Designed miniproteins, single chains, continued (3). Designs and how they scored, part 51

Each design is a single chain, and the fold is of that chain. pLDDT is the mean over its residues in the fold that is shown.

## One batch from the design tools (miniprotein)

Design m9873
Fold by ESMFold2-Fast:
Structure m9873 (fold): chain A 70 residues (1-70)
Amino acid sequence: IEELVREAIREAEKLPAEERRRVEEAARIALEAGDEEAARLVARIAAAATPENAGIDASLAMMAAEAAKI
């Protein structure tokens, strides 16, 4: 799970600052919840994200992290 979180943060570096921060927050939420599936989803979303779609991708990452709390 820690490796998935690190991967998500690394991939988020290509995004604008605001969206990068949201992806980093989503990754942290997944890590704190201990949900490997949520962390994997956040990492995949970050890897597929582009600067042009960053807002949508950041929202999807947050939704994946929120699901980890259920």
Scores: mean pLDDT 70

Design m9874
Fold by ESMFold2-Fast:
Structure m9874 (fold): chain A 68 residues (1-68)
Amino acid sequence: GAAAIEEAEAAGLLDGFSEEAREALRRAAELERKAATEPEKAAGYHAAAGIWLSVAELIAGREAVAGL
């Protein structure tokens, strides 16, 4: 969730990621936090966060392939 992404960033685990991938992860974290504060809309926020996680994975995947 949001806390795990923020904790990973603070621990330097995301230092290998581009700023674009990190921004996508931050967007996912923000939406996950909104899901926690607005439980009646949580399903929508979780779905939107999942899209941003997929965007981050796509960016990271392209960067990994470019290194091959």
Scores: mean pLDDT 73

Design m9875
Fold by ESMFold2-Fast:
Structure m9875 (fold): chain A 58 residues (1-58)
Amino acid sequence: MPSLEEIKEGMEKLVKIMVEANVPKEVIETALRWEISQVPEEHKEEVEKFAKELLEKV
């Protein structure tokens, strides 16, 4: 099971790659929602907060 740090790093890397590939923000948001759904319950709140911060930068 990935750590919270590994999940955050993976999400940041995914968003960066998608932004560089000119993927629409709505598609990036959908991808992040799917990633959050796969996260352990104990990390969901922190990962959701981090995902929102990443989307604000897009």
Scores: mean pLDDT 80

Design m9876
Fold by ESMFold2-Fast:
Structure m9876 (fold): chain A 57 residues (1-57)
Amino acid sequence: MDAEQAARAAEEAARAGAAAGVAMSTLDGHGSPQQANAVGAITDPEEAARAAEAVAR
């Protein structure tokens, strides 16, 4: 796969993940879903996009 195409796909996945995250946040306004999710559980696609871009360079 092209690294540039992978970066684009990861960015699209990050957008979809962000929308899903907002929906879940309104469903469970309390609890502690964010503490474990902070380091790449939900934001993993963003890190993947960055890594793919670095490889393409």
Scores: mean pLDDT 54

Design m9877
Fold by ESMFold2-Fast:
Structure m9877 (fold): chain A 71 residues (1-71)
Amino acid sequence: MIRPVPGGLFITPTALSKPAEGVTPEEVAQAIVRAYRDTADSPNGVEIEDGAAEGKTPEQIYEEVRRAIEA
């Protein structure tokens, strides 16, 4: 699950495991960092919980992180 928190970026130990076919955990991590950077004006942060990246592409993770911070 990707959920809003009151500031900061939290990534749990297995949050980046088993992404979509052909996607690496590194690509997912880069998408998370980019989404966080693009929403730096928001006081909100995000927690990326175990399994959050399962079956997802970097674009999907970017969109979910950005929406969680902006919500």
Scores: mean pLDDT 78

Design m9878
Fold by ESMFold2-Fast:
Structure m9878 (fold): chain A 77 residues (1-77)
Amino acid sequence: SEELEKIRKELLEKYQALWKEALAQHQEPVAFLKRLLAYTLEKIKEKNHPELEKYRNLIKSQLIAMGATDEVAALEG
């Protein structure tokens, strides 16, 4: 659907923008993923979609695998 394609495009563009910033600022991978999770959560607040929830779960799983469980809990509320 057009909505799904738009969401995927916006998520990819934000990923690329945040990744470029992370490289330029020498950010830790956890810091980059936390910013990506925060963006995804804000998009869910605006208009939730199954693709956003799928993306949220993927980012959360990666952060937890990296030992950032407390940071995930703080962002989720």
Scores: mean pLDDT 87

Design m9879
Fold by ESMFold2-Fast:
Structure m9879 (fold): chain A 59 residues (1-59)
Amino acid sequence: MKEAAIKAAYEIAKQMLEDGVPEEKVLRTAEFILRAAGLPEDEARKIAQEIVDKAKKEL
């Protein structure tokens, strides 16, 4: 489900940022997870950016 993919991408992004992984790599990882779940490229990129931005604000 789309919601499960978003949750997984968010949890992974938050952990990667906490571990000091560069934001660009975190963004690419989140986008990859969303695309693997069947989201279109443009939607995956937009949601991945929102996930990374949210994770950064919570750290």
Scores: mean pLDDT 82

Design m9880
Fold by ESMFold2-Fast:
Structure m9880 (fold): chain A 57 residues (1-57)
Amino acid sequence: PPLAPVAPADELVARAEELAPTIAKYHNSDVETIRKHSVAVARANAAGQEAERAALA
């Protein structure tokens, strides 16, 4: 695939979703709970980075 642009939000979400089953197994937790939490955190972090970048521009 082509290189990601400056905002990796979708990549962070995709990676969080891919890793969620592995994390859930290590923590004996529900995969869906881990997935939703990880995706929410990834999106929040990506939004924060975009807001900070916009403020600097």
Scores: mean pLDDT 66

Design m9881
Fold by ESMFold2-Fast:
Structure m9881 (fold): chain A 56 residues (1-56)
Amino acid sequence: SRAERLLARAREALAEGTEEGLKEAYVYLSEADALQPSAEVAALRAELDRQIAALK
């Protein structure tokens, strides 16, 4: 439940397409991973890394 809520917020933060959104997504994904590691967390972390790389 809490992990699912954090994943939903991470997706919303990633969808914002802003540097602040990427920072928020990092925090939400780190908390979700600490509560319940999952394939969904790993996939969203990969998406976060891809978006960060694209900002350079």
Scores: mean pLDDT 82

Design m9882
Fold by ESMFold2-Fast:
Structure m9882 (fold): chain A 120 residues (1-120)
Amino acid sequence: GDPALLERLAEAIRRAVERLRESGVVEAKDPEELAEKLAEMLREAALEAARELGVEAEVQAAAGEVEVEGNKVTVTILLLVRSRAEEPVGAAAVVRVVAEKVGEGKYKITEARIEALWTR
């Protein structure tokens, strides 16, 4: 039923955020490119997680705010996962990712968490 499908979409988001945290070092020339790469990595991870859960889904991720404090970069990403069913349902999340600059053009993901998650 719809509640079971909504829970699978929410689980795809949870798995994607966990995988992003485990990704380690990301190469980017600046915080803006880092934000774009993190959003794409999260999109791909959510799409793969949905497939593993047996859901045909459309996934969109967009980087919003980028905050830089010394060597720390905080990126807010909006993640949308929608089923490709006749009556599509969706899950959306606001994801906060923290990365630390560990070298020139290199950032280590230190935190990734769901700040908000909702289904409809």
Scores: mean pLDDT 88

Design m9883
Fold by ESMFold2-Fast:
Structure m9883 (fold): chain A 74 residues (1-74)
Amino acid sequence: AEELAREAERLVEEARRAALAGDAEKARELLREAARLARRAAVESGELSEEEAERAGEEGERRAVEAAERMAAA
């Protein structure tokens, strides 16, 4: 679970770098992948049920896309 969370953090950092380089599309893809890994980590740790994680995953993916767009605009 912690290993998946650390990988998600690594992808977020890569997404930030991609956004700063002007690659908003790559940043968006990386943030979506990070959100999926974070969701799996939460399920494995017992923080969320699988059903709750699925709903949170959809919302998290939407928020990740919005964050990538904001970073690219900055």
Scores: mean pLDDT 70

Design m9884
Fold by ESMFold2-Fast:
Structure m9884 (fold): chain A 49 residues (1-49)
Amino acid sequence: MEEEIKKLGEEVRKLIDELNRLYREASKTNNYDKISELQKKLRELAEKA
């Protein structure tokens, strides 16, 4: 259990970094479709948990 939680934590950190980048991008270019893709990725990680 804890091993899987640690792996999920690392995956979540990477997605958070990418989300931060895309939120900045979306604010500049209204590029929310890319944010939607990352939200889908986060949902998949939550399903694994």
Scores: mean pLDDT 71

Design m9885
Fold by ESMFold2-Fast:
Structure m9885 (fold): chain A 82 residues (1-82)
Amino acid sequence: SVEEIFNDIKNLITNELKKNNGTISKQKLKDIIKNVMEKHNISETTINEILNIVDSISSDTLDAYDALKILVDIKNILEKNL
């Protein structure tokens, strides 16, 4: 379900933010998203659409606010495609 995917990504992002004093690298965010979505058998097309949004971020590092904002955008895309 979208809720399970959202919660898995949110938990992994939250854990990474805790380890790194409230920041997450763009690459780590992409790795988390890709791995969770592959685990949930999301299509490569949908995964690539979401990864392209992350790639559009100009900063190589995100704070907690920016990372959680991206998570909301991801949820909206998943709800539209599922």
Scores: mean pLDDT 82

Design m9886
Fold by ESMFold2-Fast:
Structure m9886 (fold): chain A 90 residues (1-90)
Amino acid sequence: RLEELKEKARRVKELAEKALEKAKDPSVKMNLRGAIESAKQAIESENLRTVERQLRGVRGSLRIVARQAKALGDEELAALAEEAVRILEE
């Protein structure tokens, strides 16, 4: 359902915003800002295909963030990104 995907987008946006507050690396911040913007577009859309496309992009960006965070030794940031990815894969 469209509303179920929008609920996932809202939850993921909240986690990404929390991760952005903790992020220090410029590349990580850029990827998180991109994920937040795409999640916002998914929340505001009434088109199922647009929501699905935006959430695929969010998932991709958050997987990159999780990998970057692990490489930087930021376990807390990695956990937030991985939780957000898990929500999108439910």
Scores: mean pLDDT 86

Design m9887
Fold by ESMFold2-Fast:
Order: sequence, then C-alpha cells, then structure tokens
Structure m9887 (fold): chain A 60 residues (1-60)
Amino acid sequence: ASELTLKFENAALAQQMAATLKKLDPSLTVTVDGPTVTISSDLTIQQLIGLVLAALGDLL
C-alpha cells in the first residue's frame, strides 16, 4: 500500500485533480480536504506518481 499527499493552490484544483485521478483509476481512495488531496492505493509509489503526472497533464 502507498499514500501520496498533494497540496494545490485552491480547493477547486484539488477537486478537479481528485476527479481526474478517479477517472484514471477508480480503485484509488482519494480524499480531498480543502486544497489538499490524499491518495491511498495498493499501487506502488512510482505508479501513483505516474497517475498524478498524467492527471496534471490533463488539467494543465
């Protein structure tokens, strides 16, 4: 199991990131607390980083 925490500029970006991550992998446990997104999964940390980079590329 791996966990990754990301902080964004605002809550709207955090919610968009959470939604995008869930679309990429519905098995992810994604929690949003204001501008902070916490991702928990059975994936490796490298796989989680890859998903985050893919989601950031979609948002930017």
Scores: mean pLDDT 79

Design m9888
Fold by ESMFold2-Fast:
Structure m9888 (fold): chain A 73 residues (1-73)
Amino acid sequence: SQAELEAHLAQAEEHFRKGLEALAAGDYKEAAEHLRLAADHLEEAAALETDPELREALLAAAKRLYEKAKELE
């Protein structure tokens, strides 16, 4: 549903913001955890997205966040 998609996007934004705050504070483990959670929510949003271009964009964004999280470990 659109409400579920919007909820996952909102959670992705919140975790991304928290991840950036943790990065700025030098808390790399906390940053990695938040970036992974943001990526998880982007993947859930992609599964609900019916537009193939938007779906691929969400999946690409999730992949970048997973890669960044791994880099911080």
Scores: mean pLDDT 91

Design m9889
Fold by ESMFold2-Fast:
Structure m9889 (fold): chain A 68 residues (1-68)
Amino acid sequence: SEVVERVKERELAELLELLEELQKTHPPEDLPAILRSLGASDLVIEIVEENPEASPEEIVERLRERIK
């Protein structure tokens, strides 16, 4: 539905900004625990754990593919 698509795009944009900020201040290995404490979905945490060297943009694109 259009509502689901809009929510998804907003959440992906927010995640991109969050990941960019976290990567500036924290090492990649700490990101899954921080994301979990911030209430990120298990799917987001799994993708970050599976792709620790991925850029924020790559993580968001992998998420986009899995939630479609």
Scores: mean pLDDT 76

Design m9890
Fold by ESMFold2-Fast:
Structure m9890 (fold): chain A 116 residues (1-116)
Amino acid sequence: SLIEQVREAMRQGNLEELRRLLEQLSPEELQRLLEELIEEALKNPDDFRTALALGMAADAAFRKLSPDEAQRLLEKALEALKEVYKKAKDESVKLIYKSNIKTLEAKLEALRQAQA
């Protein structure tokens, strides 16, 4: 499945393949993946690969999902990112979460303005 290929790309650290595969996911597959990555980040806040994949999946969701679906999922992702940022101990992983938080806040603001 495409989800299994995404998981393999994450395991290998192949960010170009991960980006390419995320663009091929259906909206439903992308929603499931993003929700799974949120849960994984909450369980293992210091997981570098999960932190990167969560940011990339959120970016894909912003571009590919309907505005309402994107807003709902990105708000859920933002709350999780704020929680894992507080729990993470590794400074490099914290920087990834901090970057993802700022990017998600900007994307959510853009979605709110587009719906006004």
Scores: mean pLDDT 85

Design m9891
Fold by ESMFold2-Fast:
Structure m9891 (fold): chain A 41 residues (1-41)
Amino acid sequence: KYSEEIKKLNEEAMKNDGDLEKARELQRKYDEIIKKVLKDN
């Protein structure tokens, strides 16, 4: 589940290469996913 979400964020980052604002948004999503992964493990 979380692996797929991480893959989606990576693809979105590739699509928006050079968009700094989008990069910050994606970083927040990564942090939330990592937080959930740590909670589940």
Scores: mean pLDDT 73

Design m9892
Fold by ESMFold2-Fast:
Structure m9892 (fold): chain A 58 residues (1-58)
Amino acid sequence: SSMKEEALKEAEKEAERAKEEVRKELLERGMKEELAETVGDFLKLAIIVEKELELELA
């Protein structure tokens, strides 16, 4: 449905913001850029998957 598509697009935007925020915070704490990016990518994926499961199971 259109609502599901809109919710997923919004979740993807939120996930991208969360990724950038976490990446920046980890870099400030002295984490290597490659690892900080990997952690950010993992968080982004986790947020999107969680939203997809929420919409599928609701």
Scores: mean pLDDT 83

Design m9893
Fold by ESMFold2-Fast:
Structure m9893 (fold): chain A 68 residues (1-68)
Amino acid sequence: SAADELAAAKAFLESIPDVKVSEKGEDTLIAETTLSVEKQIGVALRLIGDFPLLEVSVKGNTITVKAL
C-alpha cells in the first residue's frame, strides 16, 4: 500500500547521514539534505524507482515524498 511504501521510504531516508526527515501530516515526508545537488537528485530518482505509489518532488535542498 502507499502507507507501507511511505514507511519504507522514511526508513530509507533516515538511513542517509546527510538527510534530516520530518513528517508533515500522515501522508507526507520532508527530507532536508546537505547533499550535493547531484547526490540529492540521485536519492530522489531512487525514491521514484523504488516507491511507485509515492509522489516525489525536489525543491532546493528539500525532497518531498507524498503518499498517493
Scores: mean pLDDT 85

Design m9894
Fold by ESMFold2-Fast:
Structure m9894 (fold): chain A 60 residues (1-60)
Amino acid sequence: NAVKYLEKKDYESAVKEYEKEIEKDPKNATAYYNLALAYIKLEKYEEAEKYFKKAEEILK
């Protein structure tokens, strides 16, 4: 299914972009939440949970 394949590649690209944003600014809670949401779209729920927790740690 080409459409679903292209959609997954877009989320993989988004993950790389948010990872770069976090590398520039490790206190960017919004980037961690967006990264977690992208991982949910990729069905990588364990990774999504880890990044949600990191965002919460920043907001403490």
Scores: mean pLDDT 79

Design m9895
Fold by ESMFold2-Fast:
Structure m9895 (fold): chain A 60 residues (1-60)
Amino acid sequence: MEAQIEALADQLIAAPSGPEQGAIMQAARDAGLSPEQILEAARRAGARLGVPSAALGAPE
């Protein structure tokens, strides 16, 4: 589980645009990740980029 969350966070960091980030998150859901795991990945990606997770498509 941890490796999947980290992989998702890395993919979100590497994604050049919001639509790509949305597609990555949807693919994670389709692969069986929970909404909580997806939010954790977005939080980790945001922390590494120095921005809040809201900037990565999470609601403000």
Scores: mean pLDDT 70

Design m9896
Fold by ESMFold2-Fast:
Structure m9896 (fold): chain A 94 residues (1-94)
Amino acid sequence: MIKPLSEEEKKLLLEGFDKMREAIDNAETREEAVEQAEKILDDMLKKVKSEEGIIYVTLAYMAVALARRSNLPLEEQKAFLKKVLDILKKEIEK
């Protein structure tokens, strides 16, 4: 069984994902959107200690990796990443 998120880690993940959403919205290129998202995820991974928290950060990394590998236009890449972040946030808020 996965060790559940603490309230402190829930807040950290929600704030981190909101910061990612802002960075993605402000990006002018596909590469910038991915690079800024990865930097925020690297920071979050250093702070998260629970197995559940590590899973959420890993799922976000996988979404960013898929966005990098895909040939999606910038606006579609942004929409995809924001949709994934919205899904992860809803799961964390349960």
Scores: mean pLDDT 84

Design m9897
Fold by ESMFold2-Fast:
Structure m9897 (fold): chain A 87 residues (1-87)
Amino acid sequence: MEKSIEILEKAIKELEKEKDGKKALEIALKALMEVLKTAPKELIPTIIGYILRVIGTLIDLELGKISDEEAIEEAIKILRDLLEILK
């Protein structure tokens, strides 16, 4: 659990400095993929759900349905929501 928490906290700090929505979603996706390797097996379906949510947000960004700022806010929210589940 400590490794998963560390990965998420580091990614959230990187996201707070990010201005590009696509790059923010790529940072979030990378963090979630690393957490899949370190989290308890019981949480794998939950983490996959968050990965799919990042992918959906990326599609909305690419289609111009959301702004870079909205994509960054969603990326941060996804990682914070997962961090609270892991605590």
Scores: mean pLDDT 86

Design m9898
Fold by ESMFold2-Fast:
Structure m9898 (fold): chain A 67 residues (1-67)
Amino acid sequence: MSKEEIEAEIDLSLATMRATIYIKAGDYEEAIRVLEEAIERFKADPNASEEQIKELEELLEEARKLK
């Protein structure tokens, strides 16, 4: 695995964990911000997979529904 691929996996894990914590806390506005920023970064990253982007987008839609 390249350093760029490792960094993408770390970023995904941190973004999903951070967003999930905000959702559990009821801070949907911050969860949405975290997920939107992560999605933009992943869409710009050629090492990011479609599956990783989809996971972030699904969490974003859930956060938006709870708002």
Scores: mean pLDDT 80

Design m9899
Fold by ESMFold2-Fast:
Structure m9899 (fold): chain A 55 residues (1-55)
Amino acid sequence: GRDYRAEVDKKLLDLAEALRKAEEELSEDERKELRRAMMQKVSDLSVKTHEEVLK
């Protein structure tokens, strides 16, 4: 539902902020690895959101 989407969007925004802060302290190579790991996590979260919306 709409409220669930808003909750997930907020969680994604919080994750993006945490990633941004971590990137400020990391080397460029470490940032690339972190971004890859976070993109995978975001993809997994997107799949879960799709399943919850279908319930």
Scores: mean pLDDT 70

Design m9900
Fold by ESMFold2-Fast:
Structure m9900 (fold): chain A 96 residues (1-96)
Amino acid sequence: DPARRARVEALAQRIREGKLSPAELEALLADRALLEAVLAALGASPPQTEEQREAAADFLRLHSDDLDIRAERLSEIMDSDVDSLKEALKLREENK
């Protein structure tokens, strides 16, 4: 499907740019085949286990354009305050 292939390439590009929208993230997490195709476009091996799929989902959350999603995931990984991480991520984005 040419439309699906174009969508995969567009999603891969937005992930590279750190601009993945919450709706695009939700669509990727809801569609395993779409997730695998996007990961392949990024040069990643397709996830074979549930743990690998969870790791891929975490990677995508860290590349979201939504500061709340990024801060929440970093808080879980680093055992740090969400508000402090959100402020730090916002300052980094403003200084690009």
Scores: mean pLDDT 68

Design m9901
Fold by ESMFold2-Fast:
Structure m9901 (fold): chain A 74 residues (1-74)
Amino acid sequence: SEMEEAIRRAEERGDAAMERLKREMAELLSEKYGVDFETALEKINAGDQDVFVEGAALLQSRRNGVPVEEVLRL
């Protein structure tokens, strides 16, 4: 019971962390393309893999100080 509850709480924390990452990615995509934040977040949540990959690459670029083109290989 306690172990099951601990696992569920860890999953909930993981979901919250993922939502924060998606929000950060949506902010960067919104800045780059001049679209509103809600539109960028909706595309990420809809499972658009290209949007997710670009958002993740932009986030990595900002965190590591490398050009996004280098992160994306193009």
Scores: mean pLDDT 74

Design m9902
Fold by ESMFold2-Fast:
Structure m9902 (fold): chain A 61 residues (1-61)
Amino acid sequence: MTVTVRAKNGREAAQAVRRWVEEGRAGDHLVIELEEPASPEDATEIARNGQAYVDARRAAA
């Protein structure tokens, strides 16, 4: 299933990705929509949390 998460900023997006990984929901396709552009720092954090999500999803497959 595809799940869309809306976040106001990059910080909230990074936290949402982390929560999905921690809850073991890595079997779903995750789409993140940002209302505001992410700062470079937040974009880096999203990328790190996104990599953790990809790794968790691969382990779940």
Scores: mean pLDDT 70

Design m9903
Fold by ESMFold2-Fast:
Structure m9903 (fold): chain A 115 residues (1-115)
Amino acid sequence: SLKELLERAIKLNEEAKKKVEEAEKKGYIDKEVAEEILWLLDRAIRLLEMALESEDPEHVKILAEGVKDLNRSAKRLAEKYIKNEELKKEILKLLEEVIRLTEEVIELAEEELEE
């Protein structure tokens, strides 16, 4: 369901935040870059939470597109600036899965708009 996809996306972005915080604590990423990624992910989570509360498919679609852009920006920064390859790969996989889930949310919202 659309709500299950949104809930999974929130959970995966929360997990990505924890791993970015771990990378910062271990010195694998500069503090300023880590804070930028965390800011992007916090905004993405807020948009996902708004989408969960929305009954408007057009509004859900707009919010999901916003999440997709924020996660793409976070993914670019993580790929470029995280020095530890194992933790980088874990973070990138989480961020990419959220992007895929938001694409599914957009498709489902567009199907509702056809009625």
Scores: mean pLDDT 90

Design m9904
Fold by ESMFold2-Fast:
Structure m9904 (fold): chain A 57 residues (1-57)
Amino acid sequence: MNLSEKELEAEIWDSLGRMAESIGDLDLAIKQYEKAVELNPEYEEARKNLEEVKKKK
């Protein structure tokens, strides 16, 4: 099971987006999740998180 650098980077950006949400910074969360989806469009969890955070704002 080898993750590409882009897949690993996408997971990091998704984690940063979750942290931004936890502190109430929805603008930052959207930007971080957008980077995760851009790096790995197949990352379903990041796509879901992005859609949900956009609905909160």
Scores: mean pLDDT 81

Design m9905
Fold by ESMFold2-Fast:
Parts: C-alpha cells; structure tokens; sequence
Structure m9905 (fold): chain A 100 residues (1-100)
C-alpha cells in the first residue's frame, strides 16, 4: 500500500533519516506513479540529502501528476535551484510560487 509507505517515509524524514525516507518514497511512487504527494515527498527527501537534480525531477513529476501542488512545488524548486547556485532559476520559481 503506497499510503503506508508514505507514512513510514514521513516518519523517517521527520527523524532526519533521509536515505530511509528516500527508499520508502521510491517504493511508494513505484507502486503508485500517480501519487503526487509521494513524488513531492521524494523530492523533499532528496533536497534534504543534497541530491538537488533528483529533487528537481521529483518536484516536476509531482506538478505533472497534480498541478494543484504548483505553489508548494515552485517554492521547493526555488530552494533546490538556489542550493545548486542557479540564482536566476531560483528567482523565477520563487516568483511563480508567489503568483498563485
């Protein structure tokens, strides 16, 4: 059940166990690729671990699955690009997040 994996991943994420969180969320999106929450949380776990390109990909997939996540995902994309040193892209996504 993808939801049970998401709950386990959220607990691992809260405890700072980012590798464990990533594995739970990877299994969740494998079982249910249309679960936008799982893609968003996978991105957050990658972001916390410093895997910025993987975080960006996961946030983009979350938006593709559920465009209602755009405001939150755009803020997270802005943070990921800022940490990569792409200040221009970070500013673009921050602006998009505030327009919604």
Amino acid sequence: NAQELIEKGRKALREGKYDEAIKYFEKAVELDPNNAEAWLLLGVAYLKKGEYDKAIEAFQKAIEVDPRLKPLAYFLLSEAYEKKGDTQKAEEYRKKALEI
Scores: mean pLDDT 90

Design m9906
Fold by ESMFold2-Fast:
Structure m9906 (fold): chain A 96 residues (1-96)
Amino acid sequence: MTPLKFDEEDAKKMVENFLKRLLPEIQPKAKKDFEEAIKNKDTAHLIATMIIYSTYSAARREVQAARDGSLPASVTPEQLRATEAILRSLEEAEKK
């Protein structure tokens, strides 16, 4: 297998495509954190940050879908409550 080289331009293109999939309200903060990771050439931090923002965006969309009555049948009420609790904990942790 050919080892992956960190390329700043390729990383920026990947981040731009990824940001389009996130909620508009979190995109500015996510972009700043991604640009910081790219500047530091920290691939592990970039990937970890992408996972965190992806999870947060998906969870927020799930909560919004529940409010709009468009929640998929695969999501249980217990799962939704757990997602809301995790989101609250993450938002409170960022204040400290």
Scores: mean pLDDT 70

Design m9907
Fold by ESMFold2-Fast:
Structure m9907 (fold): chain A 62 residues (1-62)
Amino acid sequence: MKSNLNAVAVKDYEAKSPDELSLKKGEVLKILEVLSREWVLVENAKGEKGIVPGSVLKPIPG
């Protein structure tokens, strides 16, 4: 990636569909793409990719 954007999960999130990623509070994620006002494509430390609500993420300076 040309810029490394990271975010931290501010709360636990349970995936509601196969396209979504479950998160634990304090988990650090790589932002791959901002898809919409509500949804962000992220990757976790295990290399799993999925969409999550932007409201559960806080950007971290990279």
Scores: mean pLDDT 79

Design m9908
Fold by ESMFold2-Fast:
Structure m9908 (fold): chain A 72 residues (1-72)
Amino acid sequence: MEAALRELARRVNEAARQNGADSVSVHFPTEEEARAFAEAAMAVDPDVESAEVKPVQVGDETRYLATLTFKP
């Protein structure tokens, strides 16, 4: 799990850089997975200024949104 989340974080961060995005959000089915992703993203990329995890309602399902904010 952790290794897969680190790889996902690297890919997401690279895509954000290529598109000039100042933030990126990824949905997860559990808070634990969203938090692990946020931690992995901050660990692999010093340009990640902050990471936030919050619950969001998608249809009749609760998902957890991990939002990364990048340094300018």
Scores: mean pLDDT 76

Design m9909
Fold by ESMFold2-Fast:
Parts: C-alpha cells; structure tokens; sequence
Structure m9909 (fold): chain A 105 residues (1-105)
C-alpha cells in the first residue's frame, strides 16, 4: 500500500530527525555520548527500527518530553509548509507517544 509505505517513511524521517535534533542540542551543551551508544542508535536508524531508535535514544538519556516537544514543532512546520497532512502528523505523534509509554512503562 503506497499510502502506508509513505506514512512509514514519514514516521522514520520525523522521529529520527527529532532524535538527531535533541542529540545535537545536548552535544552543543557539552554532553558526550559513548561511541557504543551512538552506534546502537544509528544502527536502529539504518535498520528503519522506529521502536529501537526511540528505545536507544531514551537509554542514552534523551528527555522524552523534550523529544516530543521537538517532534511536535517539526510536524507543525511541515504542516504549514504543505509537506504533510494534519492526519499524518497525528499518526506520527501517536506512535511516538505509544512507543515512549512502552519503553518507560
């Protein structure tokens, strides 16, 4: 299904984008991450493993509330630019929240 494949690609792009944005911000603030943790995160991204990339990001110490804030901001910009629909943004956000709940318990 081309629509399901597009939504999956959007989820991968926006979620990995939000994780990378928070990582860059933390590194600019002087936070250093072990090479092994960066490698696990990037391997999950390379494998298109949405649950795995979120789990590794949280394990590295990324803040779930900050991750969601960045994701919401990026999704809102994409809606305003006409790149995604409101419904696509809601699906991306919902899956991210569900995975975060599962990872954090």
Amino acid sequence: NPEEERLRELKLGFISGAINTELEKLEEEGVEFPDEEIQRLFLAMQNSDIEGMIAEAVRMGLNPEELLRILKEQLEKAIKAGLITQEQAEEILKETEEILEKVLK
Scores: mean pLDDT 88

Design m9910
Fold by ESMFold2-Fast:
Parts: structure tokens; sequence; C-alpha cells
Structure m9910 (fold): chain A 65 residues (1-65)
């Protein structure tokens, strides 16, 4: 149980880092005047990662008791 919890925590950390990377990429794209299509794609990717993070946090809460 604790070993599985640690694996999920590591996965959560990885997803949070990926989200930060995408947010930085979005900020850079907006600052550089990237096409609307590129900005939209980055926002969609961030939204998908946020959904995965939420689902993973729910799994972690269930394992915590």
Amino acid sequence: EKKEYKKLVLKLIALELEKIGLELELEKAEKEGAPEEEIKELKEKIEEIEKEIKELKEKLEKLKG
C-alpha cells in the first residue's frame, strides 16, 4: 500500500512539472505572438494535464484513507 502510494506521488510530481513546463511554454508563446492555434493547443494540453492531476489526487486521497 505505502509503496503504491509513493509511486502515485512520483507520478503526481511528474504531471505537476509537465504542467509547469506547458504553462511556461504558453507564456512564452503569448509573449512572442504565436498563432492562436498554437496557443489553443497549449491551453488544451494544460487542461488535460489538470484533469489527470485531479484524478490522481482523488486516488491518493482514497489510499490515504
Scores: mean pLDDT 83

